# Designed miniproteins, single chains, continued (5): the designs that were tried, part 18

Each design is a single chain, and the fold is of that chain. pLDDT is the mean over its residues in the fold that is shown.

## One batch from the design tools (miniprotein)

Design m16596
Fold by ESMFold2-Fast:
Order: sequence, then structure tokens, then C-alpha cells
Structure m16596 (fold): chain A 93 residues (1-93)
Amino acid sequence: EKFKEYLKQAIESLEKAIEALKAGNRDLAIMYLNSAILFLERALKYAPPEHQEKLRKAIELVEKAIDAVRSGNYDEAIKYVKEAIEILKELLE
């Protein structure tokens, strides 16, 4: 239950990050991406062993998205965020 709740909160934060990036709001995007990492790290504590590697990969993609935002590459950041969302949605199925 808590694992899936944290994944859903992470997905919501990542979707809000995409909206912020499309609006050109760098600081808001970074805030939502950092919130997603916090939820994903909490999810990792409740994650079954078989899901831990995919969850760590999603965290890595969000970290790459933050780096892309800091570099001004919002299209690349959105791509990484979308890839992370796809992994997290698979873990909810």
C-alpha cells in the first residue's frame, strides 16, 4: 500500500514538473523534481526486492532531468521525466 502511494505521489510531482518546464518555470520544475526524488526514496524503503533496481533507475532519470533543467535543456529534461513516469507506471501494474 505505502509503496504504491509513494509511487503515485512521485508520478504526480513528475507530471507537475513537466507542466512547469513547458511554462518555462525553472525553479518550480526543480522543486517538483526534488519532491519526486523524495517520494521515490521513500518508496524504495517499502519496495519489494524485484522492484528496487527499476526504482533506482527512475531516480537516476529524475537526477538527469534536474541536470538538464540546470543546463537549460528543457526538452531533454521532459524526455527523462517521461521515461521515469513510464517505469513507475509499470511498477503500479
Scores: mean pLDDT 90

Design m16597
Fold by ESMFold2-Fast:
Structure m16597 (fold): chain A 80 residues (1-80)
Amino acid sequence: IEEVAELTKKILDKIKDPKVQAEIARLSRQLTEAIENGDVETALKLAEELKQKSIEANPDAKPYADKLVETVKKLAEEVK
């Protein structure tokens, strides 16, 4: 969870558009809630949506967005 929060912060630092920042922040909160609730399917879906929107807003966010999705997938494997 702490790694997810750190990666989200790095992604937000790469996004200049306030409306996109707000959208990413909303998705990250929903992602954290899904992880805390053990809702793996929702967490993976939210991580992928967050990645897509981040890359569309700024390609420089891709390394952090990719690592965020990988981190969520690893958390999903630990729950199964």
Scores: mean pLDDT 79

Design m16598
Fold by ESMFold2-Fast:
Order: sequence, then C-alpha cells, then structure tokens
Structure m16598 (fold): chain A 91 residues (1-91)
Amino acid sequence: SELEEKLREILGEYLAGKRAQELKKNKEAAPELTSEEDERAALAELEKEIAALSKEEKLEILRHYLELAEKSKDEELKKLIEEIIKYLEEK
C-alpha cells in the first residue's frame, strides 16, 4: 500500500530528526554518511526502530506531524497525514 510506504517514510524522518536533535543536545557531531554502506546501515537501523514502534506510538508521531503541517499551512501534508492516521486506526 502507498499509505504504508508513506507511513514508513514519515516515521523514519521523525526518528532521524529526533536523533539529530539528541546529537545537538549532547554536543556530538552527526556521523558523516559518506558511503553507500553507511547509508544502508542507517536505513536498516531506522527500519528496526520503525518496526519496534507500537500502533499508539505511531499515531502519536503522526498527530505531531499533523500539528506541524497545520502550523506550516501545508495542506497536502495535512491531508496525507490524516489519511495515514485513518488507515492505521482502521487496521
């Protein structure tokens, strides 16, 4: 399903953003993804984190993105998030 792919994309982006914010707070440099192998390893780690998220945690992240989309007046993102939330709740 395209909605499942978009859900994974949004969750992966959120987790990557959260990690970047944690690195800033700890005054640590973000690891340089300079090779395809490093990029694949990072993607595999994100996939594991996404798979570990409960339905409730996924919904909480989506609601956070919905608020961000509304604040930024991104109507397309807002509609996409609303559709994904509905899909996940009906599953």
Scores: mean pLDDT 72

Design m16599
Fold by ESMFold2-Fast:
Structure m16599 (fold): chain A 66 residues (1-66)
Amino acid sequence: MLNIQEAYELAKRLAEEEGLSPLETRQVVLSVLSKIKYQPTVDKAELEKLVLDEIRKLREEKRKKE
């Protein structure tokens, strides 16, 4: 069970490990936190899935602007 502070730190580390820039990392982290802020608990696997989904969305948006 992760609290919001633990979720923030884990999401930030995961985004940085995926090779995102500091700006992209911030965007992914804020999007993930906005989705979980009303949930009573978040497990690590669910948080990892949310982070990876936001990274995939970010990459798709970049391709569409070509």
Scores: mean pLDDT 76

Design m16600
Fold by ESMFold2-Fast:
Structure m16600 (fold): chain A 97 residues (1-97)
Amino acid sequence: SEAERAVAAYEAAIEAELAELRAAGASEEELEKKRAELRRKMLLLARGSARLGEAYLAGASEEELLALAKELEAEPAPSEAEFREYLERYERLRALS
């Protein structure tokens, strides 16, 4: 599926960035911390793309979208299972647009 290809592309991008940092002399501890940061960013982007995209297509105003974005920032980072669901939701939005 396109969502599975998107997951693979995100994972490959994270590994590529970590490979560059390792080549530049980063420690294993620094690489592990960076991996966690990149994965968190990936999870947050997937949720944001899905939730804000759904709201936008439902006719949300700019003010409502900004309020939703702030609400999402206050929520804990999504789980790996939620990440896949958000990618699937975002792909459905792309098919409708």
Scores: mean pLDDT 82

Design m16601
Fold by ESMFold2-Fast:
Structure m16601 (fold): chain A 55 residues (1-55)
Amino acid sequence: GTATATLLSDDTVLVSGNGTTVTLKDGSTITLAPGESRVLDLSKIARIENAELVE
């Protein structure tokens, strides 16, 4: 699936996914179901699977 990561502020990203997985620097993993979105701290994100950055 495709996902988007939209910058909301200097250190905050809205990640909208279609079955996307976000890996945090703390070793945690967040899986977003279709239609789900999460606001995350950009500095805490290590990787986003199949996501494009949208400004």
Scores: mean pLDDT 72

Design m16602
Fold by ESMFold2-Fast:
Structure m16602 (fold): chain A 107 residues (1-107)
Amino acid sequence: MSEEEKAELVEKAIDYLRKGVRALKEGNFDEAASYFRKAAEYARQAGLNDAATHYEKAAQTLETLPLDEAVPKALEHGRKADAIIESHPLAKPVLERERAEMARVVA
């Protein structure tokens, strides 16, 4: 797999993670679980198996546990996955573009 292909997969994993966390905060738990599963698929394809496992656990907790237990655990797993991805060299250009886009919107 080329580095360009891996970078695209990392970018998709980050995008779906952001969507999952947003859906969680909005109370859209089924949508959040779906987004976390998509993030896991792209992270796994990129070779980020530890991040993929945390995304899968986030989705699973939302599907299997009462919401008062599920939401804190899902957010914890999301944070762990995000930390793993953000530490990856291929994530740096993606995160820099995301920050530049946010600065452009708020400026």
Scores: mean pLDDT 76

Design m16603
Fold by ESMFold2-Fast:
Structure m16603 (fold): chain A 85 residues (1-85)
Amino acid sequence: GLLQMVEMEGARASFLSSRALRLANRADDLRIAEKGITLAVKAEKLKIQADEAAWRPDSEDFAKILEEIERIFKEIEGLERWMQE
């Protein structure tokens, strides 16, 4: 149901935060490291927002959270490709 989708997206946001921190830790370029840290913080904030959305259901808020999680995922993917060995 909707609650399970919110919980799943929250878990995805936490996973993306860990992934972004891992990217930042591996980055030799300080600019990439800074972007990774910024994305990790944004992903953690989205996890909190997803948890809050579970208690204050608004389909508009949930849709915005989903869009932002997808945006962060794409940015992390882009940075990982830039760091291609």
Scores: mean pLDDT 79

Design m16604
Fold by ESMFold2-Fast:
Structure m16604 (fold): chain A 80 residues (1-80)
Amino acid sequence: SKEEQEKMQELIKKVLEKYTPKDIAEEMIERGLWNTAFEHLLGPLEKRVEEEIKKLLNGEIEEKDVHPGLLEVVKELAEK
């Protein structure tokens, strides 16, 4: 829904006030939260994080379409 999308956008904005896409990707690697062998490499994962954040903020994708590891890390970092 629009409300759920707006809530996710606010969580992303809050996380980006303190953390970069690189910081988020590093946290995903540390927790073993990746889907393919190439995603354990920081560069490709950082690029994916940047792209999914951009798509979320412009309404191109919803929470359900986000990488599960990215979603987990963003939700946890937003609580700090």
Scores: mean pLDDT 77

Design m16605
Fold by ESMFold2-Fast:
Structure m16605 (fold): chain A 72 residues (1-72)
Amino acid sequence: SAVDEARKLAEEGAEEAERAKTVQGAIGGVLRAVGGGVQGYILGASVEEAQEAVSEGLKRGMEALRKAANAD
């Protein structure tokens, strides 16, 4: 379903953010995770589910951003 595709996008974005070695890569992953969460909400996912997807993506992305920003 379209909601399942949005969930997949959010999860793939979060995974990309977590595995990112560059600030640009981490930002890209976060944007995909947030986009997937918002798209899921528009397509009929609950507010709670959308908030959880966005929060998880931001959490993983922020951890990756901290690592990338502090990488030598």
Scores: mean pLDDT 74

Design m16606
Fold by ESMFold2-Fast:
Structure m16606 (fold): chain A 57 residues (1-57)
Amino acid sequence: SIRAQIDQILAQNGTTNRLSQAVLDYLINQQGLSQRQAADILGVPVSTISRQLAVFS
């Protein structure tokens, strides 16, 4: 499941931050999900995803 993959990424990167670059890269660039779909999975507003992506650019 996507949840299990996120938990694995967090463990591999030594972080608990689900809004980390590694998690967002996995959801959007590797899985091909939209910002809306990533926001829904993470339980945050889409504006939060957009702001985090801007920080990582």
Scores: mean pLDDT 80

Design m16607
Fold by ESMFold2-Fast:
Structure m16607 (fold): chain A 89 residues (1-89)
Amino acid sequence: DPEGVALLQKGRELLFDKDPEKRIEGIKLLEQALTSPDVAVRKQALNLLARAMEDEDPEVQKIAREAIEKALTDPDPEVRAHAKELLAK
């Protein structure tokens, strides 16, 4: 999935930006990557969103949690289980 891979790459890049608004943009790209037909892309997106939950900015943390909640309805049971565990923090 070239589109999903591109979303992961750009989303990850933006998560390390100094500007919290740019980090939120990164989270939105990773949220789009959760719709990839490739389960490996969706699992990687979830792992990057888990890192965003530990962000210094409380708004960035909140937006990351909201994105992870969308993975609770993922077709893959491992993706759903991981999202549930992350949200139990």
Scores: mean pLDDT 87

Design m16608
Fold by ESMFold2-Fast:
Structure m16608 (fold): chain A 72 residues (1-72)
Amino acid sequence: IEEELKKAIEKLREAEAKGASDEELDKILKEIRGHVLSTEHIPLLKKLKEEVKSEKYKKKIDDIIATVELGK
């Protein structure tokens, strides 16, 4: 799970760096969300938030963190 989450995170960073479409980035972010099963994964999401350049995707990552913290 953690290995797959890290691979999905790396895929998102690489896609953003290459100027991938919002549709492609949203698809990868959905994949990341699917691998986040517990609050143990929050530090990885916080690190991803710091590494992405887009404010739109920083906000989407914050929303995922908040959802996990609320136990949803």
Scores: mean pLDDT 76

Design m16609
Fold by ESMFold2-Fast:
Structure m16609 (fold): chain A 108 residues (1-108)
Amino acid sequence: MKAVLGVGSRSDAEAVRAAVERVAEELGAEAHLFEIEEVGDDSEKHRKIAEEGIEKAKELAERYDELILIAGTSTKHAKVEASMAYRMYEELEDNPNVEFREVDIELP
């Protein structure tokens, strides 16, 4: 069974969730969302959020046959969301069942 994991800042979470659900339906996968708390310039909180996201991605990669990590290109926080999703991917780059995709997210 396949999983799609989207990364969305709290303010982008609804749009990211819709995109994750769309991609999951197209692929016959289960939709998952990792919501990022907006912490500004707090590097320590940013690190903890990254660690939590990486753990979620690892758990999904072990539970599912394939994990597709997605990030939006058109959300307000696209750079942060893409950076987080790619960081999750880097921790799992030796796993052939993990893929990273950038997708267009339709804004509400």
Scores: mean pLDDT 75

Design m16610
Fold by ESMFold2-Fast:
Structure m16610 (fold): chain A 75 residues (1-75)
Amino acid sequence: SKKQRDDALEMLEESLRLAERAGASPEQLIDVVRAVRDQVNRNFNLSEEDKKELDEYVERKLEELRERARERERR
């Protein structure tokens, strides 16, 4: 359901915020995103539409984090 998609997104955002506060690297944040996505896939029954929206958000976030990881390696 849309509610489950919103709950999944909130869980992802909160997990990232907590990890960032703890000083996690971009590589560690990528691991957090993957772990939360795996958890959602195990525990949530999302509609195809809601799953697509979640997947699009996750992929965009992973792309942003991969960019940060590359910038860090350059410095």
Scores: mean pLDDT 78

Design m16611
Fold by ESMFold2-Fast:
Structure m16611 (fold): chain A 86 residues (1-86)
Amino acid sequence: MEVTLKEPELLEDGNWKVTAEVKATEEEGEIVMGLRINDGPLQRVVSAEAKKGDVHTLTLTVPELGKVTMTVYTTSGEVREKVLNP
């Protein structure tokens, strides 16, 4: 699978929008996707069935931008992680 963290967007209310994208490059089965800020607790967790070619998008809105970590766990035991440090 491919994990992408997009450049964070500053919103009109002063919050930051973080967007993560997960592309399934094979039949992954059930995946668990999580976003966290500054190595803190997971703030956004989503599980989904991922078939080859599927694209899953997660968004998280935070008042302050920091280190962003996206982690994906598969039922096959694969772990993928992407980090954005602005």
Scores: mean pLDDT 79

Design m16612
Fold by ESMFold2-Fast:
Structure m16612 (fold): chain A 98 residues (1-98)
Amino acid sequence: DPALEEIARALAEALRAGDWARALELARQVRSPEEAKRVIELTTALLSGLTPEQIRELQEEVRRNQSPEVRERARELFRKVGEAAELVAQVLVDAALA
């Protein structure tokens, strides 16, 4: 649904900017649990942003330097996915509560 994709894109931009008021306004356009699930999935992907290039760069760093610091960087990227999903879920709940 192009409308849900546009909501997800705008919501990701609002959350990156720390614009919680705009995020709530956008989240209020989500009307059903099915739409909420799709917006969470799409917005989480946009916020976590694991591009093939970023993955390749990290793999090359791990090959070159297998330090705890490089391993922690990889762990941080995967942690951001979880944090993004929780943040999107929270804004949808807050929007439903007014």
Scores: mean pLDDT 76

Design m16613
Fold by ESMFold2-Fast:
Structure m16613 (fold): chain A 62 residues (1-62)
Amino acid sequence: SMVETAIRLSLEAGADEQGIKNALVSVGVPEDQAERGAREAVRLVREGMSPREAARIVAGRL
């Protein structure tokens, strides 16, 4: 999905929460969902999850 790809590529590029949120909004995710998704994605990677796994989980919850 475009949402999963946007999260994965942003995480692989080292984007912060704001960068991931902006990427999600650019692919049509509503602002509030994008903010929540970006925060969750950064948290999962910080806790040791790979960008690929974090993107899959977060995209599935959006």
Scores: mean pLDDT 88

Design m16614
Fold by ESMFold2-Fast:
Structure m16614 (fold): chain A 64 residues (1-64)
Amino acid sequence: SVEGIKKQSEAMLEMAEALLAEGKLEEAQRVLDILRTQLPLVPELRPRVEALEQQLEAQKAAAA
């Protein structure tokens, strides 16, 4: 169901946030890549996914 996909995607967003907070950049990238493929089904989550993708790129730059 669309509601089930939305709830699962929101849980994955929380997982990506936690992974970024822990500095687990590779794991965060994998979760965000999966979320990106789900965006056609939950387009309302796009701004949140894009914000986390920007945070990931900023943390990668800071870690280099």
Scores: mean pLDDT 84

Design m16615
Fold by ESMFold2-Fast:
Structure m16615 (fold): chain A 94 residues (1-94)
Amino acid sequence: MSVAEQIEELGRRAVEALEAAGRHDEARRVRELTRKAVEAVRKGDYETALEYVREMAELAVTALMQAGRFDEAVELGREAGRVMRAIEEERKRA
């Protein structure tokens, strides 16, 4: 899976969890941040992509924790950590 595909999948899962938790405003923001992160990766701007993924993950994890979705928040945080590491490795290879 490409880094862009990993970001899209992370964003899709975050949006699904947030929508299920009734966190529609946060879901909308996560969709926007996911799109911006993917665009940054496609341009080779890995530092900007990493910042958008970090912001997306913090927003989604915080909202899920506030909604009492602790297991989903923990799993999403782990997935975000894996995606952020993949972005950093691509940055080192570029």
Scores: mean pLDDT 88

Design m16616
Fold by ESMFold2-Fast:
Structure m16616 (fold): chain A 72 residues (1-72)
Amino acid sequence: MSPEEIGAVLGEAFRLMEVDPEAALALFEELARQYPEKREEILALAREAVRAAQVDPDRAERILVRTYLLLS
């Protein structure tokens, strides 16, 4: 995936985290399929981001930035 495509997927996941966390996790699973070597790290960050989004959206955004930097 290109950096632009990664950013688009993560942006959509961020929007979904508050209203549909299962759909957000499915987007992270798609990223994990594209980057199998980093799968466990992506899924760990996904779980942390979804949890954070319920309490502190700013923290969730920072976790997404870390995910982007991991993959770009």
Scores: mean pLDDT 84

Design m16617
Fold by ESMFold2-Fast:
Structure m16617 (fold): chain A 60 residues (1-60)
Amino acid sequence: GDQPLTQKELADRVGLSVQHISRILKSKKTLEEISADLDVPVEKIREAEKLAIASVVSVN
């Protein structure tokens, strides 16, 4: 059946590590704060979040 993108698939699509994706998905901080914490551009954080949301929407 259809299933959400794994953290590995999100990481591969955005060009980030699985550890970075895990921290992004678990964080309740703003994109700017996550960017500062991970030393990753805000644009990459936003891309990862968009892909994660799109994956979840497909299950509802």
Scores: mean pLDDT 73

Design m16618
Fold by ESMFold2-Fast:
Structure m16618 (fold): chain A 76 residues (1-76)
Amino acid sequence: SMEEVFRESEAVFTGLKEGFKAAEELAKTIEVSGSELIKAAFKAGAAGAAALLDPSVSEEEAKEITRKTAEEVLKE
């Protein structure tokens, strides 16, 4: 249904937004290139979106997954 598509799309957009926010905050304390920041933001956003689509995962857990993913990518 369109409502299901909307809900899933909302989770994806929210995940991406949180991913970019997490990467930007980490970049304030870590010297990273723009390409590294974008890579971390998209990877973290994808992880966050997947977490938000899982009904067993809370919003707080999804944000933590997003943050940890961004941190892990930037540590490469």
Scores: mean pLDDT 76

Design m16619
Fold by ESMFold2-Fast:
Structure m16619 (fold): chain A 96 residues (1-96)
Amino acid sequence: GRSDQVKSQIDSLLAQAREAIDAGDIQQALDLLQQAIDLVVEAVRQGLLSVDEAKAYLQQILDLAMEALRRSETLDDMLRAIGLILRTIGELLDLE
């Protein structure tokens, strides 16, 4: 159903973000992670993800964003990664 489609889309974005990090394409990885967090947040609002499922995805996004920060070589990439980390933590706290 729609829930399975959303999960498949999130899983695809996370896999692509991991590949981008491993390739050193930090900007692409951060763009993909931003898309993943937007999709997770919207899916929770629509009732397509449970709170527990959303927390699991947000934890994966946080882990990948932290890895992107560690692999960042420019100040711009570092600041974008920090911004995404802070946003992800905020969304996790909102779910409690």
Scores: mean pLDDT 91

Design m16620
Fold by ESMFold2-Fast:
Formats: structure tokens, C-alpha cells, sequence
Structure m16620 (fold): chain A 90 residues (1-90)
């Protein structure tokens, strides 16, 4: 079975891939909706006592980097965050 941390990483990866597609398509309504889900996931992780403080900090940093890339329409930086997340899941 997948660990709880890996499940959060997988959910984050799925959201970031949807955000990347929406940004590439300039679908700003979809970007806003998926970023809202990203913020909700961040809040869920922060409030989960089963996740270590170290892992919360790592996930919060990835979420912040993704949000900043989206705000700047920086497709390359968003792709970098996705690759970092894929490495963490392996």
C-alpha cells in the first residue's frame, strides 16, 4: 500500500499536471479552480498530525513554488516542480 505522504504527493502531482495543462491553454478559469484545490490540499496537509513537520515544510515549499510559477505563467518552472515531485514519489 502507498504511504500517506506518497498519497499527498500523488494528489499534488495530479493537481499540478492539470494546472500545467490549463496554463498552456490559457484557460484562466480552470487555473483559478485548480489553484483553489491546491490551496485546499495545502491546508489539509498542514492540519494532518500524521505528517511530520519536515514533510509539511517540503510540501508547503513545493506548493508555494507551483503557485509562484502559475502567477508568472512560467511553464518551465512549473514543469521543474512537477519533475521534483515525480522524483519524490519514486
Amino acid sequence: STSLLKKYLQKLLELLKKILEAVKNKDYDAVEAEVEKLNELGQEIENDPRISEEDKLKLSKLILEAILAVENEDIKELEKVIKELEELIK
Scores: mean pLDDT 85

Design m16621
Fold by ESMFold2-Fast:
Structure m16621 (fold): chain A 91 residues (1-91)
Amino acid sequence: SEEILERLKATEGFKKYTKEAEEKYKKALAAKTIEDIKKYTEQAIKILEELIELLKRVAPDTEAVRKLIKELEEKKEEIKKEAEKKIKEME
């Protein structure tokens, strides 16, 4: 249910992982070298992958958790595409 999804997003653990991933993503977008863009993008993706694996391992198999995992997977793809776009614009 929507209420369970919102409660999961409100946990300190979830907020910490998403905040750390967002901070790495912002560093990737602000980076001036292709090497730094790749480094920070990889770090952001790894943090989101760790959160997804944690949810799969410890969270109950509910529709809310499955939706949350899908949102995190979509965020990973967004980060990858935006980083790839920035790299192409620097060449």
Scores: mean pLDDT 83

Design m16622
Fold by ESMFold2-Fast:
Structure m16622 (fold): chain A 87 residues (1-87)
Amino acid sequence: SRLEILKKLRDGLENALKLMETLSESEQLVLLGVVAHELKSHEEYLSDEEKELVKRLEEAIAARDVKTGVEILKELTRLLGEEVEKL
């Protein structure tokens, strides 16, 4: 179901954020890429606001802007968490 996919995505993003604190900048960039790919592969389950954040995440990754990428990841995690709570 859509709810089960969103819960899985939320949990994956929360785990990625926890890992970010233990990783080097180059490893953080790789993990951001993995996260962006996973979100894009499930884009049909995402809201328009979440899709726009994924696009901004892809732009941050292309620019190698890890700090902005992590900030966007935090926003996506919060937004998915709120959406899951409301369903």
Scores: mean pLDDT 88

Design m16623
Fold by ESMFold2-Fast:
Structure m16623 (fold): chain A 94 residues (1-94)
Amino acid sequence: AMPSPLELLEELRERVMELMEENNVPEEVKKQVEALFDEAIEVAKRDPTDVEGLLALLEEAGKLFFSHTKDPKVQQEFERLVHEFLERYAAYLA
């Protein structure tokens, strides 16, 4: 079955939270990133076509994560997860 926009966001959230846990990101930062994903889920619940609002929250999450990890491989993995999410999300909206 094709996942819903909310299921895609929840899957991305889970994968990002796991990536942060594996890289010993501080709990305060993990909570802030989780809160941004919670906001993104609420945006998608109200209007799944609000891609601009969704992207702004994901960009903020990435900035917070990247401020606490300078490992290019970890940053690339985060970018890969977001890119895969955006491709699947865009395909859903097409």
Scores: mean pLDDT 84

Design m16624
Fold by ESMFold2-Fast:
Structure m16624 (fold): chain A 76 residues (1-76)
Amino acid sequence: GAVVTNFLDKEGKDVTPDDIVPLGLTETLVKRVMEATGLKVEELTADIHATSEEVANEAKKFAESLGIKVKTHVHH
C-alpha cells in the first residue's frame, strides 16, 4: 500500500502492535491499539508515512475525525 501508520504514545514512544501496523489507518486498528495500550484516543499520535500528498491528506482527515493527533510524512 501507499501508506504506513505507526502509533506513538504521549511521550513519542512507538506503541504499535507488530501484527497490525503494516496496514493503513483504520477505525479497527485504532480500537485495537487503544485496547492493547490502555491509552485514550487523545493520548495517541498517528505517525503516517505516505508516498503522496493525496494519500497523506486522506489519512490525516480520517485520523482527525477519530480525535487522534496526526503527524504526516510524504516520501518521494
Scores: mean pLDDT 72

Design m16625
Fold by ESMFold2-Fast:
Order: sequence, then C-alpha cells, then structure tokens
Structure m16625 (fold): chain A 85 residues (1-85)
Amino acid sequence: SEAFQAAIREMSPEVEAQLQALLEQARQAIRDKDFAAAEAYLRQVADLINTHGASPEQLEEYRRVVEEALRAKKEAAEEEKRRLE
C-alpha cells in the first residue's frame, strides 16, 4: 500500500538516532536557557527531516520541542521585563 511505502521512506536508524540526540540537546539547551543553542539544534533537526523524511510521530515530537522553546523564550523575556523599572 502507499502508506506502507511511505513508512519505508522513514529515516534510517542511524539518522533517527541523530534526530533523537539533537532533540535531547535542544531540550537541554532550553533547560539551560541557551535559546541560541536550542535554535541551532532545532535547525539541524529540521534539516534531517527535510532531507530524510520523518514519521508523523517524529514530526509531532519536533513540533512539541519547538513549542517548548518558544514558551521558554517568552517566559525568559517576561522575567527580563520584570527586572526593568
């Protein structure tokens, strides 16, 4: 079936391991409030997805980490504003 052929186009186990490592590095950067590093890791994840394809589950995980980064950036910006008189 076409759905089965789409599943066969999923990234190799090696690329999937790289994807997961980059997502974990992005999450660590978010925890460290290093948003420049988080953005760089997420760009590398997007490049892997664009080059190799991704499952719906992998796309959803990527989207969730992007949402986490955006939320954390907003919270950090609000905290910085609280420092202004």
Scores: mean pLDDT 78

Design m16626
Fold by ESMFold2-Fast:
Order: structure tokens, then sequence, then C-alpha cells
Structure m16626 (fold): chain A 91 residues (1-91)
């Protein structure tokens, strides 16, 4: 089966949320280097970035229901990818 496409789309986020999401994604990617395969590292990093972007949107309070749904979806995606890869979730 083709690997699940995990694409971090931040076009609907505020500039602040986008910047924080991209920073979190890069940090997660660096922390995962050499611990998991590159594809799994990129997928987890993108999901971590999405979680941070959605959290920042919630803090800004502009679209709380949409931001919460996105946050929940990214968290579910992260759990699924981590479970499939046998990687422990950051606590």
Amino acid sequence: APPPEVTLDLDDFSPEARERGLEAMEKAREELRGKVDPHTADAIAALVGGIEAARVELELGENPETAQKRLDAYREGLRAVAAAAGVPLPE
C-alpha cells in the first residue's frame, strides 16, 4: 500500500500559528533523526507541526471550534503513525 500522505497545510492558519507550527515540525524532525526511518520522522514531524499550529490558533481565539477539530485530528494522526511505527509518543 502507498504510504499515507502527511502534508502540513498551514494556508488557513494565522502567520503566528504557521511560524510556530513550522518551528515545531523542524525541531521534531531533528529530534527523530537516526531514531526512526526518514519517512516516519517526516510524517511525525508534520503532525507535531500541525498540533502546535492548531494550539496557537486556539490561544489566539479566532476560530476555536475549527482549531480544536484540527488539533484533535492531528493528535489522532500522530497516535496512529506512532503506533504503526512502534515509536513512543512524546509525553
Scores: mean pLDDT 74

Design m16627
Fold by ESMFold2-Fast:
Order: sequence, then structure tokens, then C-alpha cells
Structure m16627 (fold): chain A 67 residues (1-67)
Amino acid sequence: ALPITKEQLEKIREKLKEEFGVELTPAQMLNAVRLYEKGKTPEEIAKALGISVEAARFIKELIDSLK
């Protein structure tokens, strides 16, 4: 099971758009969470999603804050 709810995922997506101007689909956000749970680095997540390392790190930090 995913460690976060759909509602929490949407909040992360909205915050990412506000802070970095990056708009990810719900499917891309689910992929980011799966990569994070597999122990992928922010650099690897950034490459997989086509976003900056800073944005990928921000997603990871927000996911960690919800645990």
C-alpha cells in the first residue's frame, strides 16, 4: 500500500505547482511516490519525471513529513 492518501498526494502536487511551476499528473505523482519507496535518490526521481532535482527533493521532503 502507498504510505500517503490521495488527498495528501493532491496537496503535494498543488504545492509543487506553486513553488516550482511544475504541473504533474496524478499518475506521475504516484510514480514519484513508488520511486521514493524503492529508495531512489532525488536525482533519479528528477530524471524519471523530467523535473529539477530541487523539485524532486521537495516531493521527497513533503512525503517524509506525512509519515
Scores: mean pLDDT 79

Design m16628
Fold by ESMFold2-Fast:
Structure m16628 (fold): chain A 59 residues (1-59)
Amino acid sequence: GAEEAYEGGYRAGAGAAAGDEEAKRQGSLMAKRGSIEGGPEEGSRAAMEGAVLGATAAA
């Protein structure tokens, strides 16, 4: 759901900022699954918010 999309986005964002290709890949897959389960609009928003915060935390 949206929670998984957020967590996936967070991991993908943090992984991208840190250069962790595996974390970025796994986070993207989790965000995609969460978006499908939580609904496309809500899930996409959660994934985006997670990605921004993840990238910020890794910086």
Scores: mean pLDDT 75

Design m16629
Fold by ESMFold2-Fast:
Structure m16629 (fold): chain A 88 residues (1-88)
Amino acid sequence: SEQEERLNKAIKELYERYKKIFDEVKARLDAGEITLDEAKQRLNDEIKRLVDELAEKYGIPEEEKEYLLKSFTTNANGELVHYARLRA
């Protein structure tokens, strides 16, 4: 469906843009420019911003924004499991 196509495009762009931001944040963390807590906070803020921006761009309703967020692996505390990669 057209709705499913829009959602899939939003998810794909979300992953691509998040990966770029993650790599940038990790590079700064590895260089000692930011702390682990600052890196985690930045990634959390960026994911929320990207979800809102892409929901607007692709016409995704408010109730489906949670589905975009859930497409990212998170732990029981709402932290992105991708944070484990910051320590590598």
Scores: mean pLDDT 73

Design m16630
Fold by ESMFold2-Fast:
Structure m16630 (fold): chain A 100 residues (1-100)
Amino acid sequence: MIELNYDENSIILAKTLVEALLPLYEKATPLDLPEEELLEKLKEALEKGDLETIARVLKTLYEKGLSAEELVEKAKEVGITDPVDLALIEYFFKLLEKEK
């Protein structure tokens, strides 16, 4: 089972959002953007609740070889501070890692 170091409510909300993101992720086309621009785009998409862009950015970052831990730290560096958003990012990447 995937372990997350966040409060219970943030974990529940993050898991619900990831369930909505998975079908969008499967259909998503990777972005031809550098990592720094992808992280800024992720922050903007999270603020807007743009699930399609979130899925597309996360797919691109995953294909670039980022781990869940690396992505969470980089997300914090660009100012993503919402525990639900951080739990979503970590859970999504750990779920992808578990399936391979």
Scores: mean pLDDT 82

